# Ledger of designs, part 61: designed miniproteins, single chains, continued (2)

Each design is a single chain, and the fold is of that chain. pLDDT is the mean over its residues in the fold that is shown.

## One batch from the design tools (miniprotein)

Design m6091
Fold by ESMFold2-Fast:
Structure m6091 (fold): chain A 82 residues (1-82)
Amino acid sequence: SAEVAERVAEELAKRFPEALAVRAEGDVVYLTFASREAAERAGEEARRWLEADPRVRLVSVGVADASEPGHAVLEIEVAPAP
């Protein structure tokens, strides 16, 4: 739900202060990083952390190129725990 994604976005923004931008849209949290390597590293840390959270179900984690050259977006899809 959007509410779960918003909560996760707030928690991830605190955990990854190096992120250039953090936003939630629908069930997806987007974190923008200055490099693909930073986004991939953050994605592995976020996966491990979210898998330990009983309040949320991690659906997917992916990295895509951002509109700004060299930047990358970490995309995390979440759902409420069953």
Scores: mean pLDDT 84

Design m6092
Fold by ESMFold2-Fast:
Structure m6092 (fold): chain A 87 residues (1-87)
Amino acid sequence: MSPRERRSEALDTLYEALELVYQGKYEEARELIERFAREHLDEASARELLARFDELVKAYEEGSDEEKEQAARAFLTAFTGLLEREL
């Protein structure tokens, strides 16, 4: 798979995971992110991505609307930063 195709797949995975979180489907979203990390990232990058995803889920379960938006932006920033470093 080319780097451009991997980035496209990664962005599709990111937006699908965010939409699942918005729908309250946290387990499905986590499974999607874990699968992506397992298939495409090293152990350190996978841990970073999953930690940021756990922060996003916590904000959606426990946080205010502002905290949810902030956590979603932080997750998007971390995910795209990993794509620039790894893919």
Scores: mean pLDDT 77

Design m6093
Fold by ESMFold2-Fast:
Structure m6093 (fold): chain A 66 residues (1-66)
Amino acid sequence: AGEEVVEKATKELDEIASKASPQIKKWAERYKELLRQALENGTTPAAIEEAGKQIIDILKEKVEKE
């Protein structure tokens, strides 16, 4: 459930960051940590999924602006 949602978002963040700058890779690592902390704090899987979508969109926007 929640772990599965975090793993899926983590894979998408890693794919986006794979060929990006070191700065984007640092942002991806920070976002992965935020999702992990949300899971540990008992955030619902639905809320983590929504946060993950927003984070992925933000990271994509950062890559596009490079």
Scores: mean pLDDT 81

Design m6094
Fold by ESMFold2-Fast:
Structure m6094 (fold): chain A 96 residues (1-96)
Amino acid sequence: EEEGLKLIEEGKQIIEDAVRRYGLGEIGLEEFLNQIITGAQLIIKGLSLLPETEENKKLVEKAKKLIAWAQQLLKDKQVIGGKQAQELLRMVEEIK
């Protein structure tokens, strides 16, 4: 349980750092989206180590949606504005 929570926090930190660095122009779109995918995968892994509750199942679905969204943006080669990056960070907070 503690180990699962640690993985979730590590995944969130990766996403938060990616949002910050992308917003500051320090990383490009492809690197940003790959970090989002990596962070969301760590969140799913962490959730898999926690009790299987309806709340945790919903959090897994939210993380899967983040991965699907990031993969779609990579495919479409779309530019993400700062407001979209901030909204993504809020969606990550909802996973906690």
Scores: mean pLDDT 76

Design m6095
Fold by ESMFold2-Fast:
Structure m6095 (fold): chain A 82 residues (1-82)
Amino acid sequence: SMAELRRRLEEGRRALEVALELGKFIADSGVKVEDLSKETLQRFVESARIAGEVYLSQGRTELGERLLGLAKQAEEILKKKE
């Protein structure tokens, strides 16, 4: 339905905006991903997963796979911060 399509696009847009905001923070601060707090890293993983899934659903396979890969790398770093 048109309502479902609009909802999915809005969800993807919000997730991408959050991921871009966190990415900009990382770039501007010069902080490496492994140096981020657990909370910041968890938020990044969640946003990158949602954005990656949205891009895959839109046929943007390369971008979607890269975002999901980044989320997986961030998850592994989170496990090491126990």
Scores: mean pLDDT 72

Design m6096
Fold by ESMFold2-Fast:
Structure m6096 (fold): chain A 47 residues (1-47)
Amino acid sequence: MIEEELKEIWGKQLGVSQDELTIDENTTFQELGGDSISSRILQGELE
């Protein structure tokens, strides 16, 4: 579930298709270079 949301958000942020993103259960916001804005969005703004 969170993986799909990460793909959607990072796809938009990075300007690439979701098919080109690999997010798994071991991926964290820190690993993706996330910041407070990205973390906040992922927590629920894009529902």
Scores: mean pLDDT 56

Design m6097
Fold by ESMFold2-Fast:
Structure m6097 (fold): chain A 93 residues (1-93)
Amino acid sequence: SLLEEAERLLKEAEKKLKEAKKMLMDALKGGKLDKKKVDKLIAEAEKLIAEAKKLLKEAGPNPELEKRLLELEIELGVVHLMLGVYELLQKKG
């Protein structure tokens, strides 16, 4: 079903954002950042979120999955902010 596929895509996006966030947290603590890997994880999560959003619009109202989508859109924003902070710190070094 469209709802089952949307939920699957949101679960995959969540895993990718968690990995990207962990990599960025480690880098902000003075670790090395695999920039290519983190950029790929963010790009893949963005695609999965966009696809899930399209499926949810087609399936009709689902408050639980809409809430989960919103939570992942917020987390994506946090990951972008963390990457921006990391890049600013690199320019000062």
Scores: mean pLDDT 88

Design m6098
Fold by ESMFold2-Fast:
Structure m6098 (fold): chain A 67 residues (1-67)
Amino acid sequence: SRAERYREAALSVLSPEQREEFEREVEELIREGLSLEDAVRRAIDRVMETLSEEQRRAFVERVLALE
């Protein structure tokens, strides 16, 4: 699914510490009643604010490769 592909792309560019925070955010949003797609989308939006420019570029390249 699209959500699974975006989740994999995010995890591939994040540090181990950022991966833990991202996964916690996704789990919390799902617990609050969001779909997996919406939870992943919001978690990505939040984590993007904490990423380096290099990590953001890598994420975009990863997403484009998942066409």
Scores: mean pLDDT 79

Design m6099
Fold by ESMFold2-Fast:
Structure m6099 (fold): chain A 59 residues (1-59)
Amino acid sequence: MSEQQKADDEVFQAANDAARAKAAEIPVRLGDTEGSAQVVKAANDAMKAKEAEIEKRKA
């Protein structure tokens, strides 16, 4: 794979891991908007952190 594709895979993996971990911590129920928001935030934070790490590697 290209270096870009590998980086995208790492970001995707980090987001999925963070989302699953957060979902396991909270009682996510049908119609639970608060729980859903926390899971989305965790995934977004993980993606930003991984992207920053990858940029640091390029420098």
Scores: mean pLDDT 73

Design m6100
Fold by ESMFold2-Fast:
Structure m6100 (fold): chain A 105 residues (1-105)
Amino acid sequence: MDRELQQIRGTLSPRDLELLGKVVAAKSLAELREALQALVRESTNPAVREVAARVIPQLDIPSPLLLSVLAAAPTMTPEQFLQALADYVVLQGLGTPLTRALAFP
């Protein structure tokens, strides 16, 4: 378990960072949904894919907490924004062991 959690947290490839950069740069909920869908499809990191997959349905009825995370996105690095989304997913009770490992190492 510990080695798998370390691998998941440490496996952000240049491609994963590029995809996360598009998520952070999104200017609308539609662009954010498209960027998260690309992340689910193209990311090699299972924790990143899981966080994105959990967030996508939340965009239909976004909570005040999710809106706060999205409003702060322009001030964050791609890695910080991924961690903020993972924290959000865990706090909403949607987290799994993979998501929790990413949010709270």
Scores: mean pLDDT 70

Design m6101
Fold by ESMFold2-Fast:
Structure m6101 (fold): chain A 62 residues (1-62)
Amino acid sequence: SVKEELLKFLEELKEKYKDDPTFVTYLDRVIAHVRQQELTPEQAQLLKNSVLEVAKDYEKSK
């Protein structure tokens, strides 16, 4: 399902950035939010894009 694919993406991203406790905490909140609701494919894609933008900002701060 779209939800399962999004959760897998978020868990993989959490592993990639495991040394950044602030970003991991952010991802844990997003994962909890996704688990509690149903998402359309469009909503899942928008959320994925938002998370990728946040990740890009964290990479710029290094």
Scores: mean pLDDT 82

Design m6102
Fold by ESMFold2-Fast:
Structure m6102 (fold): chain A 130 residues (1-130)
Amino acid sequence: MSPARKRAEEIARKLEELKRKDPERALEVLRQALNILEEYLPSYEGLQKKGLISDETFERLKELIDRLKEAIENKDLDAAVEAFKEILDLLVEIIEESPPDSPAARLAEGILDAFQQLVDEALAELEAEA
């Protein structure tokens, strides 16, 4: 299993734990994750225009971000978690299919790092409140 896949599975596991223990905090983490994705989207659009990622990959990323946004707006935590897991899978695919240290892989690694920090901080804060 690749290092990126292990990180994605750990992030997903921690989000499921957070959802089980504190659904409102899980939704807040997903809202913060959406903000990160929206900030990175123009960078991926730039890569798509340069032919450094496929049109299909960019369209999939946009669709998943829109799905996550809709689920958050509807407070559908189950749908939001599923959309987020599909985003994690797409980020791992970008890393595994891209050349090492390519701009596309580097951006995806940065997003995974940010997501890991979000779930780790949320779980640590929850533990401190217990």
Scores: mean pLDDT 87

Design m6103
Fold by ESMFold2-Fast:
Structure m6103 (fold): chain A 86 residues (1-86)
Amino acid sequence: SLAEEALEAIRNRDYDKAIELLQEIIKNEKSIPRELIEALEEELKRLKAKIEAGTASEEDKKAYLELGTLLGILRIKVALGLLKVE
């Protein structure tokens, strides 16, 4: 599934692939596994810590902005009942 591929991309820190897959999920999916939200939250927490410590690369900063935006959209869709978490 797209969600399983997005989870793998997040775990591998393939941010460009994760962003692409999350955009596809937002457009086409009606449900996502809770593990996807949890993985995004954990990765964003890790990236934020690197940014605050001054150790983040430009790729890390871009990933933080892009993945954070996509998580925000996912959360809004869940709150509106447009996306189910399972």
Scores: mean pLDDT 90

Design m6104
Fold by ESMFold2-Fast:
Structure m6104 (fold): chain A 100 residues (1-100)
Amino acid sequence: STRRRLLSLRGQLELAIRELEEAKAANDEEGIYRALKGLYDMLTAYAADPALPEAVRAAARAHADTIRAMLEAGVDPAEGAEAAIRLLREQIALLDEQLA
């Protein structure tokens, strides 16, 4: 079910936001970088999932590319976490539109 997949993805994105917010609050720089790498892998998997709507896959690819660029540039961990949280909130908003 597409709806079930979208709801599962939404839950995973909400958990990822929480983990980034907690790591940032704890000033856990290594935890932030691990979370960003995990997000890149997760979003890349969503971009490749043919069961997801095209708009969701396209956004996941764009967000994954942005996270990769931040990691390659050696972004400040706190700034990287804040940027990633914004991207994940945008992804959740798109999922909410698809679920409406």
Scores: mean pLDDT 88

Design m6105
Fold by ESMFold2-Fast:
Structure m6105 (fold): chain A 80 residues (1-80)
Amino acid sequence: MDDIVVEAIRHVLRTLGASDEQVEAAEKAARDLLEKDPNATLGEIVRAALQAAGIEVSDMDLAALELSVATYIAVDRSKA
């Protein structure tokens, strides 16, 4: 479960043109948050990842990115 969330964040950020360093920082932040709080919401995880990567987004863009991550996870899980 946790690995798929990190993979989804990686995929979404790469499609946005984020650098490898930004993606790595985002993955680390997502993993660290999931290890500290297994009940963290997807929105909290996505926000932490973006903040660690230094990517500034509006609340509307954050909601769109959260939906993209959730869609990636749902599609992957439906094919398992």
Scores: mean pLDDT 78

Design m6106
Fold by ESMFold2-Fast:
Structure m6106 (fold): chain A 82 residues (1-82)
Amino acid sequence: SKLQELVDKMLQILEESGVDEETIEKTRELLQKALEYAEQKKFLEMNYYLSEAFDLVVGDLDVESRQELAQLIGEMVKEAQK
């Protein structure tokens, strides 16, 4: 799905940024929860898990990677509302 493709792109940014494997797996779990809530049209819960995922990794990312991740999160929010 388009939502799964966006999650996969977010995880790729983390891998390319050198985020450690354990943090990537924790982020994957949070993004999977966000995806499940997006599919159920539960946007408050989706946004909660997207925020938790961003907060977990933001300190490990440079400004450019943070901006790319924020853009993908915004795209996921838009796509989920269709």
Scores: mean pLDDT 89

Design m6107
Fold by ESMFold2-Fast:
Structure m6107 (fold): chain A 74 residues (1-74)
Amino acid sequence: SAEELVDKAMKKENSDYVTFSTVISVVLEEYPQITQEDINEALRKIVGSTSFINASISREEAIKLVEILLELSK
């Protein structure tokens, strides 16, 4: 689930916040079919730009990111 992937990413960073790059890396381990185009589309929907890959986001924002990535991977 999206929450499980986000919790795994947050555990890797040992923080209440997580970077987009860590979330994306965890999702790609489970769903390697997700393309760079899918990642770029999800980033645009959440933050309006792909330039924020290193930005720290909350658990709630990370869950939304993962949900969009999983939907695009269908």
Scores: mean pLDDT 74

Design m6108
Fold by ESMFold2-Fast:
Structure m6108 (fold): chain A 87 residues (1-87)
Amino acid sequence: DTLDKVRKIAIKAAIQLQIELNQKGKPDEADEVVSRIGEMMKRVSAAESAQKQIDIVNETREELIKKFPDIADLVNKAAAEIIKVIE
């Protein structure tokens, strides 16, 4: 199940990003990143096509990188892995 694989990657990414931001003393930013990944997963699950799912993942990637440049590399890696599963 593609959605199950995407969910597992998204959960792992959320945990890694939350740990990284909490270690930097940024718990509010950690909570915001987890919340945004959760909203992304709701939208991905409701999307009508694989292309729309990819578009949602890319939108979330760009928003997170813009707001939290310190975690950009981890966000990019997670988004690429999710997109590869959807393709």
Scores: mean pLDDT 86

Design m6109
Fold by ESMFold2-Fast:
Order: structure tokens, then sequence, then C-alpha cells
Structure m6109 (fold): chain A 79 residues (1-79)
């Protein structure tokens, strides 16, 4: 799992740069990566997943609404 976490962290950095450029796919992928990290018990990543899901929705990916709901449910469980 350490290898997978390290890759997610590296991927997130790349996605964040692409999101700054207005890439809607990068916002969606950042949301998914943050959700995977949040599922490990870190509420900070659940909050980030919500933020990037909102950005993905703004950029034209309504499928991020499902991911946002999952992030909200995770945040509620993690408090």
Amino acid sequence: MEEEIKKLEEDIKAYEELVKQGNPRAALEATRAYLKLAERGDKEFAEKAIQYSDKAIELGHPEAEELRKRAEELLQKLE
C-alpha cells in the first residue's frame, strides 16, 4: 500500500497543476485520488475531494457529483 499511496501523492501534484490550467479531466482525477486517500481515514483528503469535485463540476464533469457525495459521506464518518 505504501507504493500506491506514493503514486497517488505524485499524481495529485500533477493533477493540481493541470487543474490550475482549467483541465476538467484533471479535476475529476484529482477528486478520485483524494477519495482513495480519504478512504484510508484522513479527513483532510475528504475535504480536498469535495473541493476538486466542485471544480470538476464547474469545468463540465457532472459525474463528479457522485464523487462529491462519497467525499461528504467519508468526511461525516471521519468527522
Scores: mean pLDDT 79

Design m6110
Fold by ESMFold2-Fast:
Structure m6110 (fold): chain A 113 residues (1-113)
Amino acid sequence: SLLEELREAIDQGDLAEAVRVLGEILNQEDPELAKEVSDATIEQALRTELPNYRSAKSRAGKSVEVEVATRLNYIGSREDYRLALSNPSLSPERKVNAYVRYVLSRLTLATLN
């Protein structure tokens, strides 16, 4: 899956491939937002969110408390993205930041299944 390709690119430190795959996921899930942003915008969003993702991933699945936190992070990130899309004053760059956080939360959540 594209989410597995994204996870592998991130794990290998291949930022260029991670941007490419994330852009493809964005184009499939939100083609209107995809038209408004560049690869550089996606890269900047990834660079911003990756430290939090790496921290969360290193702890994922290790306890019930971490599992609950992982699920809550997914729910919160999904809601933040939904709210970002409903805000007509928000720039495409800020919407992509919320989207990237949402996608990375799904990668962490996938480690529980």
Scores: mean pLDDT 85

Design m6111
Fold by ESMFold2-Fast:
Structure m6111 (fold): chain A 104 residues (1-104)
Amino acid sequence: MSLDELRAQKLQALLDFIEQQKNITVKQLVDLVFVRFPNGGYRNVITDDVFSEEVLLKLLASEGLKLDDVLTAEQALDFISKLTKLSKEEVLERLRKRLAELEA
């Protein structure tokens, strides 16, 4: 699978779960929001920001989140908003725009 195909799949799955108001674990959310590099590092599929594993774990801890915690779609979108420093509306707009660009 190419990196662009992987990103498109993650963006589509993330958009689908938000639109369908599905519950998601923090672990599943992290897997959808980030592409992991082989030698470490996590690239955000929405903003292209790169996080180290240490920074990501610190951010989860600051929000009081554990990997097995279950989030509603609204709670997940709120977390993504804080992670990206975008509004919830801006997150949804960028998800749609990036998915369209990758499928073109």
Scores: mean pLDDT 78

Design m6112
Fold by ESMFold2-Fast:
Structure m6112 (fold): chain A 91 residues (1-91)
Amino acid sequence: MELVKKAKEIIENKGPAEEIEKIVEEVIKKGDKEALEEILELLYPEAVETLGEGRAEKYKELALKLLKGEITEEEAKKLAEEFRREQGLSL
């Protein structure tokens, strides 16, 4: 739960995206599905505005698949980098 609080503080203070990325990575490594879902919900409205609804949903599903072990961390990083390049974002 502390990682969710940190993510919320960074999002509210418009802190660097790299710090949010690190927190998401830690949550996934811990297998904390509830914390991941809460963080994704906090990020979802801004992701929809920036990426569009379809891509925001795809990113959310990707993170959940990584948590479930359906894809590798390397595969998830490749897809996240693809989203970054297409949108010019630093997630």
Scores: mean pLDDT 68

Design m6113
Fold by ESMFold2-Fast:
Structure m6113 (fold): chain A 103 residues (1-103)
Amino acid sequence: MEAEELLKKAIELLLEAAKRLLEVDPDITRAIGLVLRAIGLEFDLELAIKKNDKKKLIEIAKRAIDLAEELIRRAKEVGDEEALKLAKEAKELAEKALELLEK
């Protein structure tokens, strides 16, 4: 459904932004943590879709927004404009997915 497609795309962009920051962020431990959070969201999303679990999809959307905000902050701090763009797009998609799910 539309919300699931938006959330899938948002998480793909979060993972791309996190992987990009892993290459440029001097705080390697933080960068690894952000990548692992994105991977966890991807796994949880697949399971929630298979189970048709709307409550879990809402939880995942909120977690995706939180991760996007952290990626935005970190991208600004390290000066990576491409990671910033990816994280902002991911946040917009996750917020749209949340709006559709909370109907």
Scores: mean pLDDT 87

Design m6114
Fold by ESMFold2-Fast:
Structure m6114 (fold): chain A 73 residues (1-73)
Amino acid sequence: SLSVEEIAERFNKASREEKIELLAEMAADPSLSPAIRAEAAYARDLLEAGDPNGLAVAIATLSEAIIEERKRK
């Protein structure tokens, strides 16, 4: 399994389709909080719809997930 920081690094280099796949994996990840999973699903839906806010929402979701992961350490 990837850390959230590793997911964020992959996301920065990913195509639109790969970004959608990474967000779908986050939405299904039981190690993440329900709030982060819901935000990842929302960001995925925005990117799939071609919404210009999709990337910004995804970056915000990744930032929140990193903060939550660090608080658990």
Scores: mean pLDDT 81

Design m6115
Fold by ESMFold2-Fast:
Structure m6115 (fold): chain A 73 residues (1-73)
Amino acid sequence: MSEIEREAIAALQREFGLSREEAERLYRALLEAERKGIPLSELARRLGVRQSTLSRMRDLEVRVILEHLLRKF
């Protein structure tokens, strides 16, 4: 697992109160949806969660990636 992935999963656990296994599953589902071009609204329907929750998770992931990249400069 990359450093960025590890940080993103840890952030999901901390901010959403998820177990490691749950955070990993949701993180991978978000990555797969992005890779396949699946809208967050459709992913929310498939997972049975609120779209607002997925949007917050996505924003958190983007923030973690940006913070990691900024540390490289």
Scores: mean pLDDT 74

Design m6116
Fold by ESMFold2-Fast:
Structure m6116 (fold): chain A 79 residues (1-79)
Amino acid sequence: SLEEKVEELKKRDPKSYEVAREIGRTLYDIGLELDKYIAYKLLEKGDPRAEEVLRRTGISVEDAKKAYEEFEKRLEEAK
């Protein structure tokens, strides 16, 4: 399984495992911020998929709104 391969890497090369873990954490955080933005955008449109995204990710409506507002501000600054 993937979990067994991860444990094997951790045992054989702990330093490479830690680097891979840090990269994975960064990618996870980026994905989470995108999920927040998408969830609030869908919620604003009244799309029922918004509720599923929020439920699956455990993201609050307030956190999603904050991410959405930050993205919109950056888009406005890029004009």
Scores: mean pLDDT 75

Design m6117
Fold by ESMFold2-Fast:
Structure m6117 (fold): chain A 61 residues (1-61)
Amino acid sequence: SEKEQLKEELRRILDLLYAKGKLTEDQVNALLKELERLLSTLDVKETRAKFQELLNEKLAG
């Protein structure tokens, strides 16, 4: 499904950011929980947009 493809894409991005030391393990786990919540309540386009906002906040803080 499109949601499964998006989930795999975003998981790969989180794994890369963790490997580069840009996110902690706790931040990755929190973002994965938020991703599951967004995927259960929103469509693919809105999930992508909201997840990018959350990711940018973690990377900036």
Scores: mean pLDDT 86

Design m6118
Fold by ESMFold2-Fast:
Structure m6118 (fold): chain A 97 residues (1-97)
Amino acid sequence: SERSLELTRAWGEREQALIDEAVAELKKASGGTPEEVRAVAEKQIDRLAEATSLENAIGSFRGAAGRADPETAEVMRLAAEIGEEKLQKKREDEIKK
């Protein structure tokens, strides 16, 4: 139980640090060209999904968008939408078995 609590806390700290890093990169991309913004958004959703899951990455960006300024929120929602497209494709690929 103590070990489980320590592992849960350590995971939560790592996940939050990854989310904060991704949010900072998306914020730097806000105000760029649509193509540049999309490229950064896709890179950050992929990185966060690799560390946790695609579903968790989508949820994290949608949650962060609710607390961000409008320009940063738009980029975070774009990252979540790219994640949703990837999740839909994954589900379709699983059904084809």
Scores: mean pLDDT 76

Design m6119
Fold by ESMFold2-Fast:
Structure m6119 (fold): chain A 77 residues (1-77)
Amino acid sequence: NAERIVELLEKALREVAELVNTEEARQAVEQVLSKRDTALKQAKEAKPDEEFVKEVEKFIEEQLEQVKKLIEEKKKE
C-alpha cells in the first residue's frame, strides 16, 4: 500500500529532524525521501502486489538505519 510507504517516510523524516535539527541531517534525509518519492509514484501507477511493497519497505528501512547511524556517529563526536 502506497499510503503505508508515505507514513513510514514521514515518520523517518520527523524522527531524524527532531534528533539533529541541522542542514546536514536534513540533506541526508531529503536525499532518501527524494528517491522514495519516485518509488512511491511508480508504486501508485503500477498498483503493486505485496511482494513489490515488501521490497520497497525493506529498502526504506535499510536507508533509515544508515541515516540513524550517521546521526549517532555525529552525536558521539
Scores: mean pLDDT 66

Design m6120
Fold by ESMFold2-Fast:
Structure m6120 (fold): chain A 103 residues (1-103)
Amino acid sequence: MSKEQLDKDVQLGVLDIGIGVADIVRKKAIEKGDEAAVKYSDGYKLYYESERGVLEGKISDDEYKEKLEEAYKLFEESVKISKDKTLKDQAAKMAAKVKKKLA
């Protein structure tokens, strides 16, 4: 049993922080009627939860791919409807990142 467990625990912590931030962003987006930000936060949470599931060995390769395809669609929709340049750029970067993992 090696120090590899510590590295996994750190990665899980980073993913959990990202999921928590996505939940906060989603709540604020709903309050503002910002549909693009809602889709972005939903895609971000789904992506981070899928990465966590793979890291924990809790999801199959097929389930991981399906979750990534759904996250990709949410990010693409966020890009299409976003009026904010910053959000549009971030959604496009996340879509590209997810697309690379699906290849």
Scores: mean pLDDT 84

Design m6121
Fold by ESMFold2-Fast:
Structure m6121 (fold): chain A 105 residues (1-105)
Amino acid sequence: QDIEEAIKTIEEVSGKTFDDDAKVFLKCLLSKLKEKNETDSYEVTALRLGEILKDYFKDKTTVSFQELIDILTAKKTAKDPYADSEIRGLYEQYKDVIEECISET
């Protein structure tokens, strides 16, 4: 499945693994992005998210659903202002989908 490949891309690019709830959230997000557009925007979003998570969680190898949601909803900020700006840009661009997938997870 293309969505499973996109999740693997996030894991490979970020160098992180995700708990089961984080994976459910990511599958929801990428599936809804794929449904909204006939382009590869969900694949581009996977690459972008992978790079952001790599920079945000430099000292971590595993990211939980709660940690992912805390950064997306601005409950925590990155030590790197560029990573924080990028994740906020992603949230503002896809806020409706992100909030829906948080509710479904």
Scores: mean pLDDT 73

Design m6122
Fold by ESMFold2-Fast:
Structure m6122 (fold): chain A 94 residues (1-94)
Amino acid sequence: LVDRLLELARDLIKQAREAIKRGDVTTALTLVDEVVRIADTLYYLGHTEDAIELLREAERLLKEALKVAPDSLKPDLEKRIRDVEERRRILEES
């Protein structure tokens, strides 16, 4: 299960980067949300370091999406970045 979740997360990250490159912020957000759900699942399964790595990748992708996002989407992106940074910090302080 864990290996399949990590492979799925890597594929979703690749797809999110491609969506950002196209300016498809909405698709990128959907894919990043799924990466965060996988990170939460990995943390639940005791794979804290893998969860932290995926949250760092999610944070990076959201920051890249913010760079190309229309102004109407920026507040939602900024909130998502803060939420992911907070989750990652909590896990790193564990």
Scores: mean pLDDT 86

Design m6123
Fold by ESMFold2-Fast:
Formats: sequence, structure tokens, C-alpha cells
Structure m6123 (fold): chain A 90 residues (1-90)
Amino acid sequence: SMRELAEQMLDNMLRGNEADDDKVVVHGITLSLEGIKAMEGILERELDPSKMTPDELIEAIRKMLLAAGMPQELVDEIVEILRERIKELE
């Protein structure tokens, strides 16, 4: 399902997978491993989660996912997962 794909992609981005290949392919969607690592680096540099609102954090992540070439439908699912996870931390 799109939800399961979104959860897998989010976990891969947040945990930082060491891969032997330059590309990650999930259900026919090809993402550059270099692009994923660059996105993680941008998030680490530009975001201070302790000083940002949840909405600002989610919007920054959404922008980075779209920049990495992820489909809009998959990005929307990841954003929904992030909203749920952030709400659980409150």
C-alpha cells in the first residue's frame, strides 16, 4: 500500500541506511541514495526541532521529499505519518 511504502521511505531517510548501491528502488520508485543523504544533511543543518513548530518541521520535510523526486501521493502519506508521530510526542 502507499502507506506502507511511505513508512518504509521515511524510516530509510531518518535512520540513514548504508547501502552498497547508489540507488534505492521501492516498488518501482527509484531514488538516488546521494539525494536521500543530501536531504538528511539539509534537515540537520536547517532544522532545530526544539525551536520549530510541528507545522514548520512538516513543511520543511515535505519540501525536501519533493526535491528528492518523490511522487506527490507518497509525500502526502509521509506528511500524514509525521503529523501522527509528532502528535504522539505531545
Scores: mean pLDDT 60

Design m6124
Fold by ESMFold2-Fast:
Structure m6124 (fold): chain A 60 residues (1-60)
Amino acid sequence: ALSEAEAEARGAHAREALLADGASEEQATKYADRAKAALLAGNPREAMAAVQEGFRAAGL
């Protein structure tokens, strides 16, 4: 599990990356928030899946 600060940082980074790659604000927020929640809950597999689904939704 990551620290709370690291989970926050990774969630923010994922959101910015999704937006930069063409995801809508709604999609980027949805998947980044899901990833952050998963990291805070100690579920890194779910966090990774959420970010990957976000990029797929953006057409990447």
Scores: mean pLDDT 77

